# Designs tried in a protein design run: designed miniproteins, single chains. Part 12

Each design is a single chain, and the fold is of that chain. pLDDT is the mean over its residues in the fold that is shown.

## One batch from the design tools (miniprotein)

Design m412
Fold by ESMFold2-Fast:
Structure m412 (fold): chain A 106 residues (1-106)
Amino acid sequence: MSDEELKEEIKKLEELLEKVKDDPLESARLYLKIAELYLELKEYEKAIEYAEKAIELAEKAKDDPDAPAILAKAYKVLAEAYKELGEEEKAKEYEEKAKEYEKLAK
């Protein structure tokens, strides 16, 4: 995927966020996808921002069976982004959180 194609996909997903603002779980899924696309673009600070928002929204829907999978993926994005920024201790902390939620998603 080209950087231009990734940026275009992000714009489309950001436009969809306003339409799903009253659904925390659907909003969390969109924020997570945007975070993953920013990680692909190597825009690590943006990937962190959007992943943290995905976590906040998924925690509001914590009783939903899909919430642990979103949390696991969002923490994995945080771990990868912090690792690339040289924050090894934070990366390890979020990798462990991702593993914990992966177990709950099964």
Scores: mean pLDDT 86

Design m413
Fold by ESMFold2-Fast:
Order: structure tokens, then sequence, then C-alpha cells
Structure m413 (fold): chain A 64 residues (1-64)
């Protein structure tokens, strides 16, 4: 139905925004800690942020 298509499109848009925000935060963390020589910590925190973002995006899509 049209309502189902609109719900799916809205969920896809929300999931995309979650992933874009996670990617942005991950980049900021990498930049900040890499300048301090903490590359391993930067990588671990960036992966955590991306992982949390992927999980949230997945939940949004599964509920649509």
Amino acid sequence: SHMEEERKKKAEEEARKVLEEANKRAREVIEKYSKQGKVTLATAQALRIIGDGIDEARKILEKA
C-alpha cells in the first residue's frame, strides 16, 4: 500500500541519517586521538561508534 511504501522510505531515510551521524562522529574521534598519538584507541572508539550506528540503523529498518 502507499502507506507501507511511505513508512519504508521514512525508515530508510532515518537509517541513512543514523549512519551519516555515526560516520561523522567516528571521523572526529579518529582526528582527535590520532593527533595525540593514540591511533589504536582512536580506531577502537571509531569502530564502536560505527557498530552502534549500524545496530541502530538495522533496528529502524527491521521495525518498518
Scores: mean pLDDT 86

Design m414
Fold by ESMFold2-Fast:
Structure m414 (fold): chain A 73 residues (1-73)
Amino acid sequence: SAREAAEEALRTGMEALRVAPPELVPEAIGVVLRAIGVLTDIDFGAASEEEALREAERALRAAEELLRRALEA
């Protein structure tokens, strides 16, 4: 579901923030805030399930890429 994808994006983004070097901290904060935004849109009905799922999947991909970069730094 869109919510499950958004929650996974938040968990991954939080992990990226935990391991991020100082140079990546602002980007990690941005990814976490994006995941929170998607969850907020879902909770307040501001997006359709299809729109929320697309944004959640984008947030998850961004979080996974950032975590990869943080671990390689």
Scores: mean pLDDT 84

Design m415
Fold by ESMFold2-Fast:
Structure m415 (fold): chain A 96 residues (1-96)
Amino acid sequence: MENEIREKALKYIDEGKFLEAEKLALQLSPEDRKEIFDLIVDKGVEDLKAAVDKVTLENIKRQLKEGKITEEEVRERLRQAGYSDEEIDKVLEELK
């Protein structure tokens, strides 16, 4: 029974249905619940980062074109958003 709930919760995480996965996880043992919650957080943070990155990149590109932000400020903001220096260089090449 618990294995079926765990498998369904994992499937919901893969489908981006985090609320449904969380509700199922509440029916699991504390150990399995923690595992599912950790996976929801990791996947949710990844999805949230992707969404934030898209909005951030659009805003940065607009501000850079308007001369309201420097390339150095773009580097700092992307670094704060969790981009590596290599990823930042690639993004800046796309914004030029």
Scores: mean pLDDT 71

Design m416
Fold by ESMFold2-Fast:
Structure m416 (fold): chain A 97 residues (1-97)
Amino acid sequence: MTAGVIVIAAKSTSPEEVEAALQRGIEKARADGLPVVVKEIIVDDSTANNPEETRKIAKEAVDELKKEHPGAKIYVELAGATNLSRVAALEVAKEAE
């Protein structure tokens, strides 16, 4: 069983904030004792602030990761995004269970 960590980051996000989001996802996956695969997606700031577009991008990323790693446990982290976009991405991850 594999852990898929998806990080969606706005283009204007600092490298430190992107790294913090990546480490949060990796630590959650490692706490579950799973080998980790990472997928990083850089999006326009307008997309990161749009819950519907963020949901679409998250769903595409989850679907592709699950095709490559059937049965993977999915973790989604966002950097430089609104709380509504974060909720949308987390709903996609939950629906993928």
Scores: mean pLDDT 79

Design m417
Fold by ESMFold2-Fast:
Structure m417 (fold): chain A 96 residues (1-96)
Amino acid sequence: SLEKDIENMRKVLKEKGYSEEQIKEFLEAYRFGIEHADDDEAINAWIKEKEKKYSPELVKELRLNIEIGSAFALIQRAIDKLDEERKKKREEVEKL
């Protein structure tokens, strides 16, 4: 579940010595990546807003967390598509 993934990420980031503010931003970036997978315009707009407040190094880490979230969302969509195709093929066979 997303909430369990977020809790696990928070624990790992805390153990690595990131600040509470950095952890919050990394988790929000991850969520944004999941919600806006394949939306390059939304992702670029979000990053430009963060560039106004944060260092280039932190922004690079935020972008990486967006990419990780996006990748997981795309993998889940691929799995869902395969499951739908398998269901459709099963229904076609059952009608014979």
Scores: mean pLDDT 81

Design m418
Fold by ESMFold2-Fast:
Structure m418 (fold): chain A 90 residues (1-90)
Amino acid sequence: SEAIEEKIKEFKEMLEKIKEVQSDTIEFLREIAKALSYVMQAVASIEDKDKAIEFLKTAAEMIKKTLSDQYPVYTERIVESIEAMIEKLK
């Protein structure tokens, strides 16, 4: 649980940075790529399948909460991709 809490905290910080950049900039694409890379690395580092699923569910919820108002199309596509990963892990 502590390891997941640390990953959630780091991911939240990445999402807040995305909110601060303009969507038409190269910096926006860099921050999106960094956040997606972090989700993949975090899942790969979690040995327990149920904990990996919990992290992915939390990540999807945080993405919806943080980015959906400003970047609805990107948010929807990213969340769908994470939900597909959750279904594969079940």
Scores: mean pLDDT 78

Design m419
Fold by ESMFold2-Fast:
Structure m419 (fold): chain A 62 residues (1-62)
Amino acid sequence: SNYRATAKKDYKGKTGKELDLKKGDEVIVTERADNGQLKATSTKTGKTGLVPLEVLEDAEEI
């Protein structure tokens, strides 16, 4: 199932595979990746990338 979640803090991607987020940005999580990361798409930018689980809060299944 897909989840809607919110960035609880600003995050800068450390690699080209990671997503840049600002606190309060909404994402759609589509997959669980390795090492505590999730594959997500930013609803603000339309970009898809990896996000550490610790950056996200308020996950709602959609």
Scores: mean pLDDT 79

Design m420
Fold by ESMFold2-Fast:
Structure m420 (fold): chain A 57 residues (1-57)
Amino acid sequence: DEVVERVAEELGISREEARALVETILSGGRLRLPADIAAKLSPADLARAGRIVEEAR
């Protein structure tokens, strides 16, 4: 998944972590991001991931 790879590279996280984040964004908050992944990310990181996901749609 190209968008997962972009998020992983931009945020410096694993592909598995990026996939969980992308799925959480696409769910509109219905899915919960694992606490350990959430703890690694700032609001700016979440905004960047959201832009990458939106650009890929």
Scores: mean pLDDT 76

Design m421
Fold by ESMFold2-Fast:
Formats: structure tokens, C-alpha cells, sequence
Structure m421 (fold): chain A 60 residues (1-60)
């Protein structure tokens, strides 16, 4: 379950980055989704890291 949520957030972050959304706004969206799905603090950190990596990859 958590892995599916992480993958969904990663794909969303990638899409938003390609649309020119600011990295700060993408990270905020990822945090909001992690909180909505009730992820643990450790899982939330992993999701935020994955979102940042996706943003960097999409902008490279």
C-alpha cells in the first residue's frame, strides 16, 4: 500500500515539474498527499525525497 502511494506521488511530482510548477509547490503537494494518506513520518520523508528526485530528473 505505501509503495503504491509513493509511486503515485512520484509520478504526480514528475508531471507537475514538466508543467513548470515550482519545486517548492510540488514538495508541498507531496507532503499534503502523504498526510492525507496517513503515512508515518518515515514514509512521509521517503515520499518527499522521491518527489524531489522526480523533480530533479524531470528538469534534467
Amino acid sequence: MAEKVKETIRRLAERLARQGVAPEDIVKAAETLADFYGLSPEEKEAVIKAAREAVDAARA
Scores: mean pLDDT 77

Design m422
Fold by ESMFold2-Fast:
Structure m422 (fold): chain A 55 residues (1-55)
Amino acid sequence: SDKEHQLSTQTAKEVSKHVKQGDEEGAKKALEEGEKNGVPKSTITMLEKWAKKAL
């Protein structure tokens, strides 16, 4: 759905912003909020793996 796509995109942007700043806790909170708001678990897992490698 459009809402799911927008939430996934917003979560990816938030995670990327925190990763760029070296903010591990911020990235983790962004992932948790995305999951709570209905971002697919597959998307959350991919973003989490990327963030761990980038941090």
Scores: mean pLDDT 82

Design m423
Fold by ESMFold2-Fast:
Structure m423 (fold): chain A 71 residues (1-71)
Amino acid sequence: DLEEAKKKLKESIKEKLPEEYEKFVEKLDKVKNAEELAEVLEEAMEKLAEKHPEYAEHFEEMKKKIEEERE
């Protein structure tokens, strides 16, 4: 669900992009629906691709699952 997805994304950012963690936590705390979550995920994926391209595929998969949830 949305809350679980937000929690997993926060954990991933904390592990992969610790320097950006505070910024993304603030954005994620403001997320109210799947569309807003997808926007934050997209931004996180772009930032992650710059630092750790190997992790970008994982966030791409998560984005697709969130988009399907919107139905």
Scores: mean pLDDT 72

Design m424
Fold by ESMFold2-Fast:
Structure m424 (fold): chain A 75 residues (1-75)
Amino acid sequence: SVVEEAIKKAKEALEKGDYMSAGSYFMKAGNYLYLQGKYEEAVKYFGKAAELFSRAGNNFAKEIADKNKKEAEKA
């Protein structure tokens, strides 16, 4: 699935220390899970993305991930 492939690519990026790419792939996984109504899983992956964007120093991307996480928590 798109979700499984995104998670796999995120883990591969993490092994390389590429926090920005890893965060982006976890965002992709969260977005697809949200569209499938899997809100608890979407919260998990948006949370992972926010942490990784923070580690990458990209506060703008972190805030987007945090916003998406809050929307999934309300659903």
Scores: mean pLDDT 91

Design m425
Fold by ESMFold2-Fast:
Structure m425 (fold): chain A 116 residues (1-116)
Amino acid sequence: MEVKEILKKIAERLQAAGDALEAAGHPWGRSLRKAGEILKKLAEVLTEEELRQFVDRLAATPASPDAIVEALRAVAKTPEQQKLVDEIEKALNEDPSVAGILRAAATAVRRALERR
């Protein structure tokens, strides 16, 4: 299974969990949904190789907004990818808890690849 497919599945699960938690009145649901939206956009804008590099860097990086933005900037090459990193930086500054969720998702991707 490709990294893109694994990330899309994780993004769908995070969005569904976020929607369910928000429906239950839990504000944490917004952070999960936002993380899922970010992962989905990354899977659409980055190549398979760039996503692999990002996942490897993120899994080894502290769960902080600045560290995640630095990891993404190291992989971003096109103007569209750079714009996405700027949007993600803004989102992480508005909700720093998303940083921890993105790192947990990167770890989950690594584990899913090891099951092959």
Scores: mean pLDDT 80

Design m426
Fold by ESMFold2-Fast:
Structure m426 (fold): chain A 70 residues (1-70)
Amino acid sequence: SAPEFTPTPAELRRLLAGEGVELSPAQASRLLRAFLDALGRTGDVDAALEELAAAGVPQEVVDALRRVLG
């Protein structure tokens, strides 16, 4: 099933801005899609975040996502 909570790109941008990470709308949309694709493959948030880091997403962004999702 789809995750019960799925933020919009705009909501993700606001949450990440609160963590000190500023993204354009296009960057937020790409990040959200990449995260949801990784989550669909792994079934686990930590493993999905590790895939994003391995794909070249900056560590500051990965850490901010971990805080927002925890």
Scores: mean pLDDT 80

Design m427
Fold by ESMFold2-Fast:
Structure m427 (fold): chain A 70 residues (1-70)
Amino acid sequence: DPAVEARKLIEEANKLHKEGKFDESAELYERAADLYREMADYYESQGDTVIAEVARKEAEELRKKAEELK
């Protein structure tokens, strides 16, 4: 389940951030963003545009968070 995998990556990224491991944290946020983008593409292909839009927004927020840690 991509959503479960993305959540685990975000939880680990948050832990790394608290430990001051910003580069490692950024990498995990970027991986989680990629998973949300894949989910968005999937839901859009199924005609679920609302869920796809939410997933795209999550991906953008995670990419921005990763960028801010560099």
Scores: mean pLDDT 85

Design m428
Fold by ESMFold2-Fast:
Structure m428 (fold): chain A 61 residues (1-61)
Amino acid sequence: MSPVERAEEILKELEALGVDPFILEQARHLVERAKATTDPELQEILARGLENLLAEVKAAR
């Protein structure tokens, strides 16, 4: 699975968890940035950022 596909899947999980609209908007910005870049290193960094955000949300709830 590509970093962009992974980022999109994480966004869907965050939406399903019913997180705060502010957190969801931040996640959408990260996904948009991952889709806008052709740099695979930046795509991986953004996907990992979303994975960390999802882990924090799950740990807090």
Scores: mean pLDDT 81

Design m429
Fold by ESMFold2-Fast:
Structure m429 (fold): chain A 62 residues (1-62)
Amino acid sequence: MIDELIEKALELARKLLEQGHFEATRRVLEKINQAKKLIDEGKYDEAVELLRSAIEEAERVL
C-alpha cells in the first residue's frame, strides 16, 4: 500500500535527521512531496517508484 511506503520514508527521514544527515533528510522529504503530487495526478506507478528510490537512498546513507 502506498501509505506504507510514505510512512517508511518518513521514518527513515527522522533517523537521517537524528544522525545529522540534513541534506539527505531534505531530499527524502522532497521525494515524498513529489510522490504525493504524482498520486494527485493519477501517476501511481511513478509515485511508488519515487518512494522506493527515497527509501533505498535513505537506507544507503544510514
Scores: mean pLDDT 83

Design m430
Fold by ESMFold2-Fast:
Structure m430 (fold): chain A 76 residues (1-76)
Amino acid sequence: APLPSAELNADMARIGKAILAGNVEEAEKLVRETLERLGQADKAEPVIEKIRKYVEEGKYDQAINTAAKAIMDAAA
């Protein structure tokens, strides 16, 4: 699809907000739920591991980009 759906944009916004707030548990939950809805629950754990690592390193932009890329790839 040329553009993400409104629901997908809302999911990515919620994930980004959770990451920026340092709420890793909420970010992990949202990533799992979003990927499961897109039929790619098996990809959640490696994505979550990368997000957790970037957050621990203070690389929030990289954590958000990792989540966004995984969700966009799953939605394609």
Scores: mean pLDDT 80

Design m431
Fold by ESMFold2-Fast:
Parts: sequence; C-alpha cells; structure tokens
Structure m431 (fold): chain A 60 residues (1-60)
Amino acid sequence: AAEVEELGEVAKRIREIINDPSLTLEQKAEEIAKLLREAGFPMTPELIYEAMTSAPPPAP
C-alpha cells in the first residue's frame, strides 16, 4: 500500500525517458539511474545501461 504512487510516477518518468528520441542510450541510463536512486533503489548508470543493451531488440 505504501509507496505505490511513487513507484507509478517513477515508472512513468522512465517510460518518458526511454521514448525520448533526443537522448542517447548512455544519457537515458544516467537519467533512469538517478530517478531510481532518488526513489531509494541502489542503481548505477552502468547497471541500467547493461540492462537496456542486454534486452532483446523489439521484434521485426
């Protein structure tokens, strides 16, 4: 029950960052890591970048 609204806001911001065509993958990783750290998750830009680049590409 607690923090549900904060998690929803973080997820929304992450989605907006991922869908921003003006940002590089490295910049997206840094912005996402910063948001997650502010929300109390111990994430680094390197970890986010690896997760983003290890995800399978969207299907054709």
Scores: mean pLDDT 72

Design m432
Fold by ESMFold2-Fast:
Parts: C-alpha cells; structure tokens; sequence
Structure m432 (fold): chain A 90 residues (1-90)
C-alpha cells in the first residue's frame, strides 16, 4: 500500500524547500512505519524546470530497511513549491 501527501510550501531558496520537504518525508515515513529511526538518502535528480526528485530509504533502529520514500519538489511560483511525498509500505 502507498501513502501520498501533497503540500504547497513557501521557501526562500530551493535548498530551503528541499530541507522542508525532507522534514515532511521523515514525518510521513514515521506515520506509516512507526519503527523508523532514520531516513537515508539514496538518489537525487534535478529536471530542467527545477523539479527535484529524491529517493530516500527508511531504516529502523537496527539499520534495517523498512520502507522507501519518494519526494518530488516542483517550483510553482517565486518562493512557492509543490512537494509530493510518497511512502511505500512493504
């Protein structure tokens, strides 16, 4: 089962938007996988329109993978970004 959340955020820079998106991803991952202790970065890509795609891995306290999180950060207007977080439940 997949859980998806889309939010519009305000950020002063793409790096700030990325930081906010990762915080949202970690929060959603813990809602889906209560055993999540850490989120690890596995891949990142940036498209020509400035859209960032992140692939994160959710780990438990023993460092074992318990799920995956995909994050899409899309610039909408100046200082506004659409963030979509998708958590894949095993």
Amino acid sequence: HMVERTETIKADSLDDAKKQAIELAERLAREVHPDVAEVRYTAESVNDDGTIELLLEALDADGRPVGAVAVTIKPISEGEYQVTVRVVAA
Scores: mean pLDDT 80

Design m433
Fold by ESMFold2-Fast:
Structure m433 (fold): chain A 67 residues (1-67)
Amino acid sequence: AEEDLKKGREALEKGDVKTAFSYFAQAAAKATDPALRAEAIRGLAQVYEKLGDTELAARFRAGADAL
């Protein structure tokens, strides 16, 4: 989960949005720790912002904050 989060962040820095989405989605699915799950969901929110879907990004951010 933590390694997937790091790889997701690295992919976002490189502008590889599809790879970043894959890693953050895997991190969220595998995370048993609410804090790690929240970070993964925030990563997904950043991906949606990069794709121009600000509504989905806001919803994912709210979901992470509720954890």
Scores: mean pLDDT 80

Design m436
Fold by ESMFold2-Fast:
Structure m436 (fold): chain A 69 residues (1-69)
Amino acid sequence: SKEAFELGKKYYEQKKYEEAIRYYELAIQADPDNVEAWTMLSKAYLELGKTEEARLYLDKAVDLQRKAL
């Protein structure tokens, strides 16, 4: 939902990346086509040093962006 995505962004801004991830995952469960949620999930994983997960979620965001064009 929009509320989950906004909460994720607030936690990300506070550098609470694990909490941000939980809310971005909830946002994606509600709207799997939310490109911004996949992109922010990737960034949060990258901030935690989880490069493999960050890459997978960024690839998903890019795929969705291409389908929207």
Scores: mean pLDDT 86

Design m437
Fold by ESMFold2-Fast:
Structure m437 (fold): chain A 89 residues (1-89)
Amino acid sequence: SLLEKGKKAYEEGRYDEAIQYFKEFLKKSTDEDEKFEAYLLLINAYIKAGRYDEAEKVLDKAIEDFKNASPERKELLEQAKKYIEGLKK
């Protein structure tokens, strides 16, 4: 429900509301797949809001949370970090 509400807010351009829903979801979820999706959505919502420093901090937390995840997920997070670093230049 929180994830669905966050996605709806994101689709409608209400990025600050989407951020709050995704943050609440991440506090409550224990499912690895759901948490990975919510982290990516949260990072993208921060990027859309122009909040690049906060996007990078969330990404660093995702990298730590997923340090033992699949190589594919770790590579995706590393690529996202390079993308955000480019946006700040």
Scores: mean pLDDT 87

Design m438
Fold by ESMFold2-Fast:
Structure m438 (fold): chain A 63 residues (1-63)
Amino acid sequence: SLEERIKELEKEIERLEKEIEELEKEYEKNPSLEVINRLIGAKLRKIGLEFEKELLEKKLAAA
């Protein structure tokens, strides 16, 4: 269901937020191109999931 997909996205977003926090801590300790690339990638993934969640919430509200 749409509700189940939204809940899955919420859990994945929460996991990505934790991953971003850990990567930011890693970057402070060891600033490298590899770490910053991983951090950027994680942030982009989070934006994509938040956008997908918003679209699903709008579909649910319209139904």
Scores: mean pLDDT 86

Design m439
Fold by ESMFold2-Fast:
Structure m439 (fold): chain A 78 residues (1-78)
Amino acid sequence: SMEKEFLEKLKEASELALKGVEAFRAGDYEKAIELLKKAIKILDEIISKEEDEELKEGLKKQKEAIQKLIKEAEEKLA
């Protein structure tokens, strides 16, 4: 079902984001950027298929938080 596919992708994106945050905390900024970008790619797929506006807004806010962390990691490598 679309609901099951959504939940599986959301879990995958969440796991990638958590690994990315852990890499960032460890000072592995290159790995953090890689993992967080993968999480965003999956979130973009979910957002593009989501019809519930409240859930879509929540996902977009999560994406924005991840994008800010990517920018911070990129600034650490500059």
Scores: mean pLDDT 87

Design m440
Fold by ESMFold2-Fast:
Structure m440 (fold): chain A 72 residues (1-72)
Amino acid sequence: GPNPEAGIAAAEEYEKQGNLRMAAYYYDEAGHSYKSLGDLEKAAEAYRKAGEIYEKLGNLELAEKYYQKAEE
């Protein structure tokens, strides 16, 4: 089954490497996985991380979308 902790670890490694696109992808995947498992708090944390990455990429519209997902 999906392992959201592995997704977070992958996202953190890609962020460390400066691969922000892959970091955002794995934070989004982890958020979806946590949400499907009913862990809404960790899903919100993962979606906030994805939003922060999109903000760093200059995609403010997509950053706002992920911040809104974190409030659900």
Scores: mean pLDDT 87

Design m441
Fold by ESMFold2-Fast:
Structure m441 (fold): chain A 107 residues (1-107)
Amino acid sequence: SMLELVRELAKAFNIDLSDEILEKIAEAVEKYAPPELKVGVAIAVLSFLQRIKITPDEELSKLSEHYGIPVSTLRKIKEEIEKGSLSDETMEKLVLDSIEFVKNSFL
């Protein structure tokens, strides 16, 4: 299943996210990502969320420059991660943005 894949990827890459977030990633990737991009999108979303989680608030400006995402948006995502959950709207946008990123990197 997509959930088993997401959990195995999280273990392989030492991603420390709540099981609720991993389940939401699996559901959104299954729903929105094309079959050929599902693994790449799952890795991209997992890596992005982990980077936000481990980055101190004072250094979020560096991630903002790297990803082109406002610092206020990154702070909101970080707060959601710290609560152990992500809104469906945030997850949908992350998966859709990750699809475009993966396409532009490999296709």
Scores: mean pLDDT 85

Design m442
Fold by ESMFold2-Fast:
Structure m442 (fold): chain A 57 residues (1-57)
Amino acid sequence: MEEAKKEAVEGALKAVEAGFSPEEAVQLTARELEDVLSPEELEEAVKAAREALEKKA
């Protein structure tokens, strides 16, 4: 779980650096992890990514 949250946070931050909005970055990260994580793990990973992006703003 911690590894999945780290991947989601790093993916979302990289997407924002590439020019995507925070909302788009979170959606892209969720889509990439959707097939790898369970629904519960995906929700936790997406939450971590959103919180990381909010801290940057």
Scores: mean pLDDT 76

Design m443
Fold by ESMFold2-Fast:
Structure m443 (fold): chain A 79 residues (1-79)
Amino acid sequence: DIEKKIEELEKEIEELKEKIKELEEEIEELEKKEEELKESNPELAKELERKKVVLESAKGILEAAISFLEELIEELKKK
């Protein structure tokens, strides 16, 4: 049943990696929008910058979670 738990954790890591990809795509779109709005609507550009910082922080948390789960898998493999 340790093998089954490792498989579940590996699946969770893959799901987190997919969420990171989604966040990276959203961050890129926000960067494009921020640049477009910088001269025409600086208030909205500043709001998009704040949203980008929040998403970058969320990405960092997910990356830390993946590292933790990878370490946990290695611990479980030691039996």
Scores: mean pLDDT 85

Design m444
Fold by ESMFold2-Fast:
Structure m444 (fold): chain A 60 residues (1-60)
Amino acid sequence: MNKLLRAIEDYTATKPDELTLKKGDILKVLEIVDEDHLLVESLKTGEKGIVPKRYLELIE
């Protein structure tokens, strides 16, 4: 099942494999990397990258 998430605040990528987020961006979960990080795809740009879970909320 593809989960959709929304960025709850801006996040700037600090590593090459991370994705920069703006508040309100909609993301698709691709993989759970660890307890604090997800691999996601931006529906706005089509870019894929790792983001910290704390910047995301589940869309109902």
Scores: mean pLDDT 82

Design m445
Fold by ESMFold2-Fast:
Structure m445 (fold): chain A 92 residues (1-92)
Amino acid sequence: MEKMKAFKEALLEEVAKVLKGEISIEEAAERLHERFPEVSLPTAKRLISEYLEGIRLYLENREKLEELLKTLDAAAQKTFAAVEALIEELVA
């Protein structure tokens, strides 16, 4: 279990660097293979790519949800502003 934890921690570190644009997938895979020679370079590349794809899907869904919420909030704000303006006209 400890060996798998160390590998997963290293994998996530390299994935984070790729997401920040600090290194390429190829460089991250080479670094991971250097630290864990028992993991082949193609396997390291595959694992990094799979984790990046998972994170991309998460971010894509989050961005879509944020856009939807912003649209709803903007519409609500416009509606309330219009109602307040109407009340001011009726009271003035």
Scores: mean pLDDT 71

Design m446
Fold by ESMFold2-Fast:
Parts: sequence; C-alpha cells; structure tokens
Structure m446 (fold): chain A 119 residues (1-119)
Amino acid sequence: SIKLTESGGGTFKVGDSLTLTDKFTGDVSKIVSVGWYSQKPGEPFKFVAKIKADGSTEYAEEVKGRATISYDKEKKTLTLTLRNLKPEDTATYYSQVVSYEGNLPVFHFGEGVKVTVVE
C-alpha cells in the first residue's frame, strides 16, 4: 500500500552536493524506519543512512560528516543530502521504508535512482 517515488539522481561533479528525495503515498502511521541504501555494479546492497520512528539517525562510516537524512512525516518526504561528492559515491541509490503490519516488518524499496560522480 506504500509507494515510493525517488528523484534527485543524475551526473554530478566531484566536490558538489546532491539531494535525493523520496515521496511516499499511502499510510505512514505504521512506519518504524526510513532510509537509503546504495548499490554499485557487482557489489552487495550497502546501508547509507536511516531515521527511526523516534527521530534517531544512523549513518554509514563512509558518509559520516557529509550526509544528512531528514524525514517530514506530514509531507511524506524522505531526503538524503550528500556533500563533498567523491567518485566512490557513484551508485544506484534506493530508498527503503520499514512498516510493521501485525508482528512482522514489511520492507518497501524504491526502484532506484542513478548517481554518477565525475571529475
């Protein structure tokens, strides 16, 4: 019932900043965590950042100090800002929503947004 619409990808220069946005539709009252993952060709899915229902945030070591995640529940909008972009930030980024229905977590992923960082 929750749908995710991602935007903000494209081609960026080293040292730039980007903002990825996910807009939700559906019931957000049961959401317990929202965040972002990245995947590079031939690599596993990697955690980037998340916000929990209590407002606490977690960041992967690779982005600490240069990433900011925010979630506006009223606007149903999740954003990730990455500053001081590096070539290593080139990946497909996926938003993730975790919503508890009954006693089991339900995981929703966006379709992915491509980011390329060039010199």
Scores: mean pLDDT 86

Design m447
Fold by ESMFold2-Fast:
Structure m447 (fold): chain A 102 residues (1-102)
Amino acid sequence: AQAAAEAELARLREELDRLIEEVSKYGTPEQVAEIKRAAEEVLREAEAMVANPDKLTQHSAELGAALSKLLEIVKATGNPKALEEAQRVAREAIDLVRAVAA
């Protein structure tokens, strides 16, 4: 129930932090700032979805859009490790949607 969704949200936060760490090692300040903004959008939509399970369809669609934006920005950096971390973020987001839907 709520505890499972909160656990998946915590894992999503951890994976977003790992992505930011990876980009911060090798990215330009501009790339880091852009990815941080996109990551904050992903987290905001994920938190909204957990807080409003009755609006799962709306918030999961918004989360999907935010994730697509994040993945495109990360892909543009050409950093394969950052792309792997962004893909882990996407997997955790899917697990979060499933936890909220259960």
Scores: mean pLDDT 85

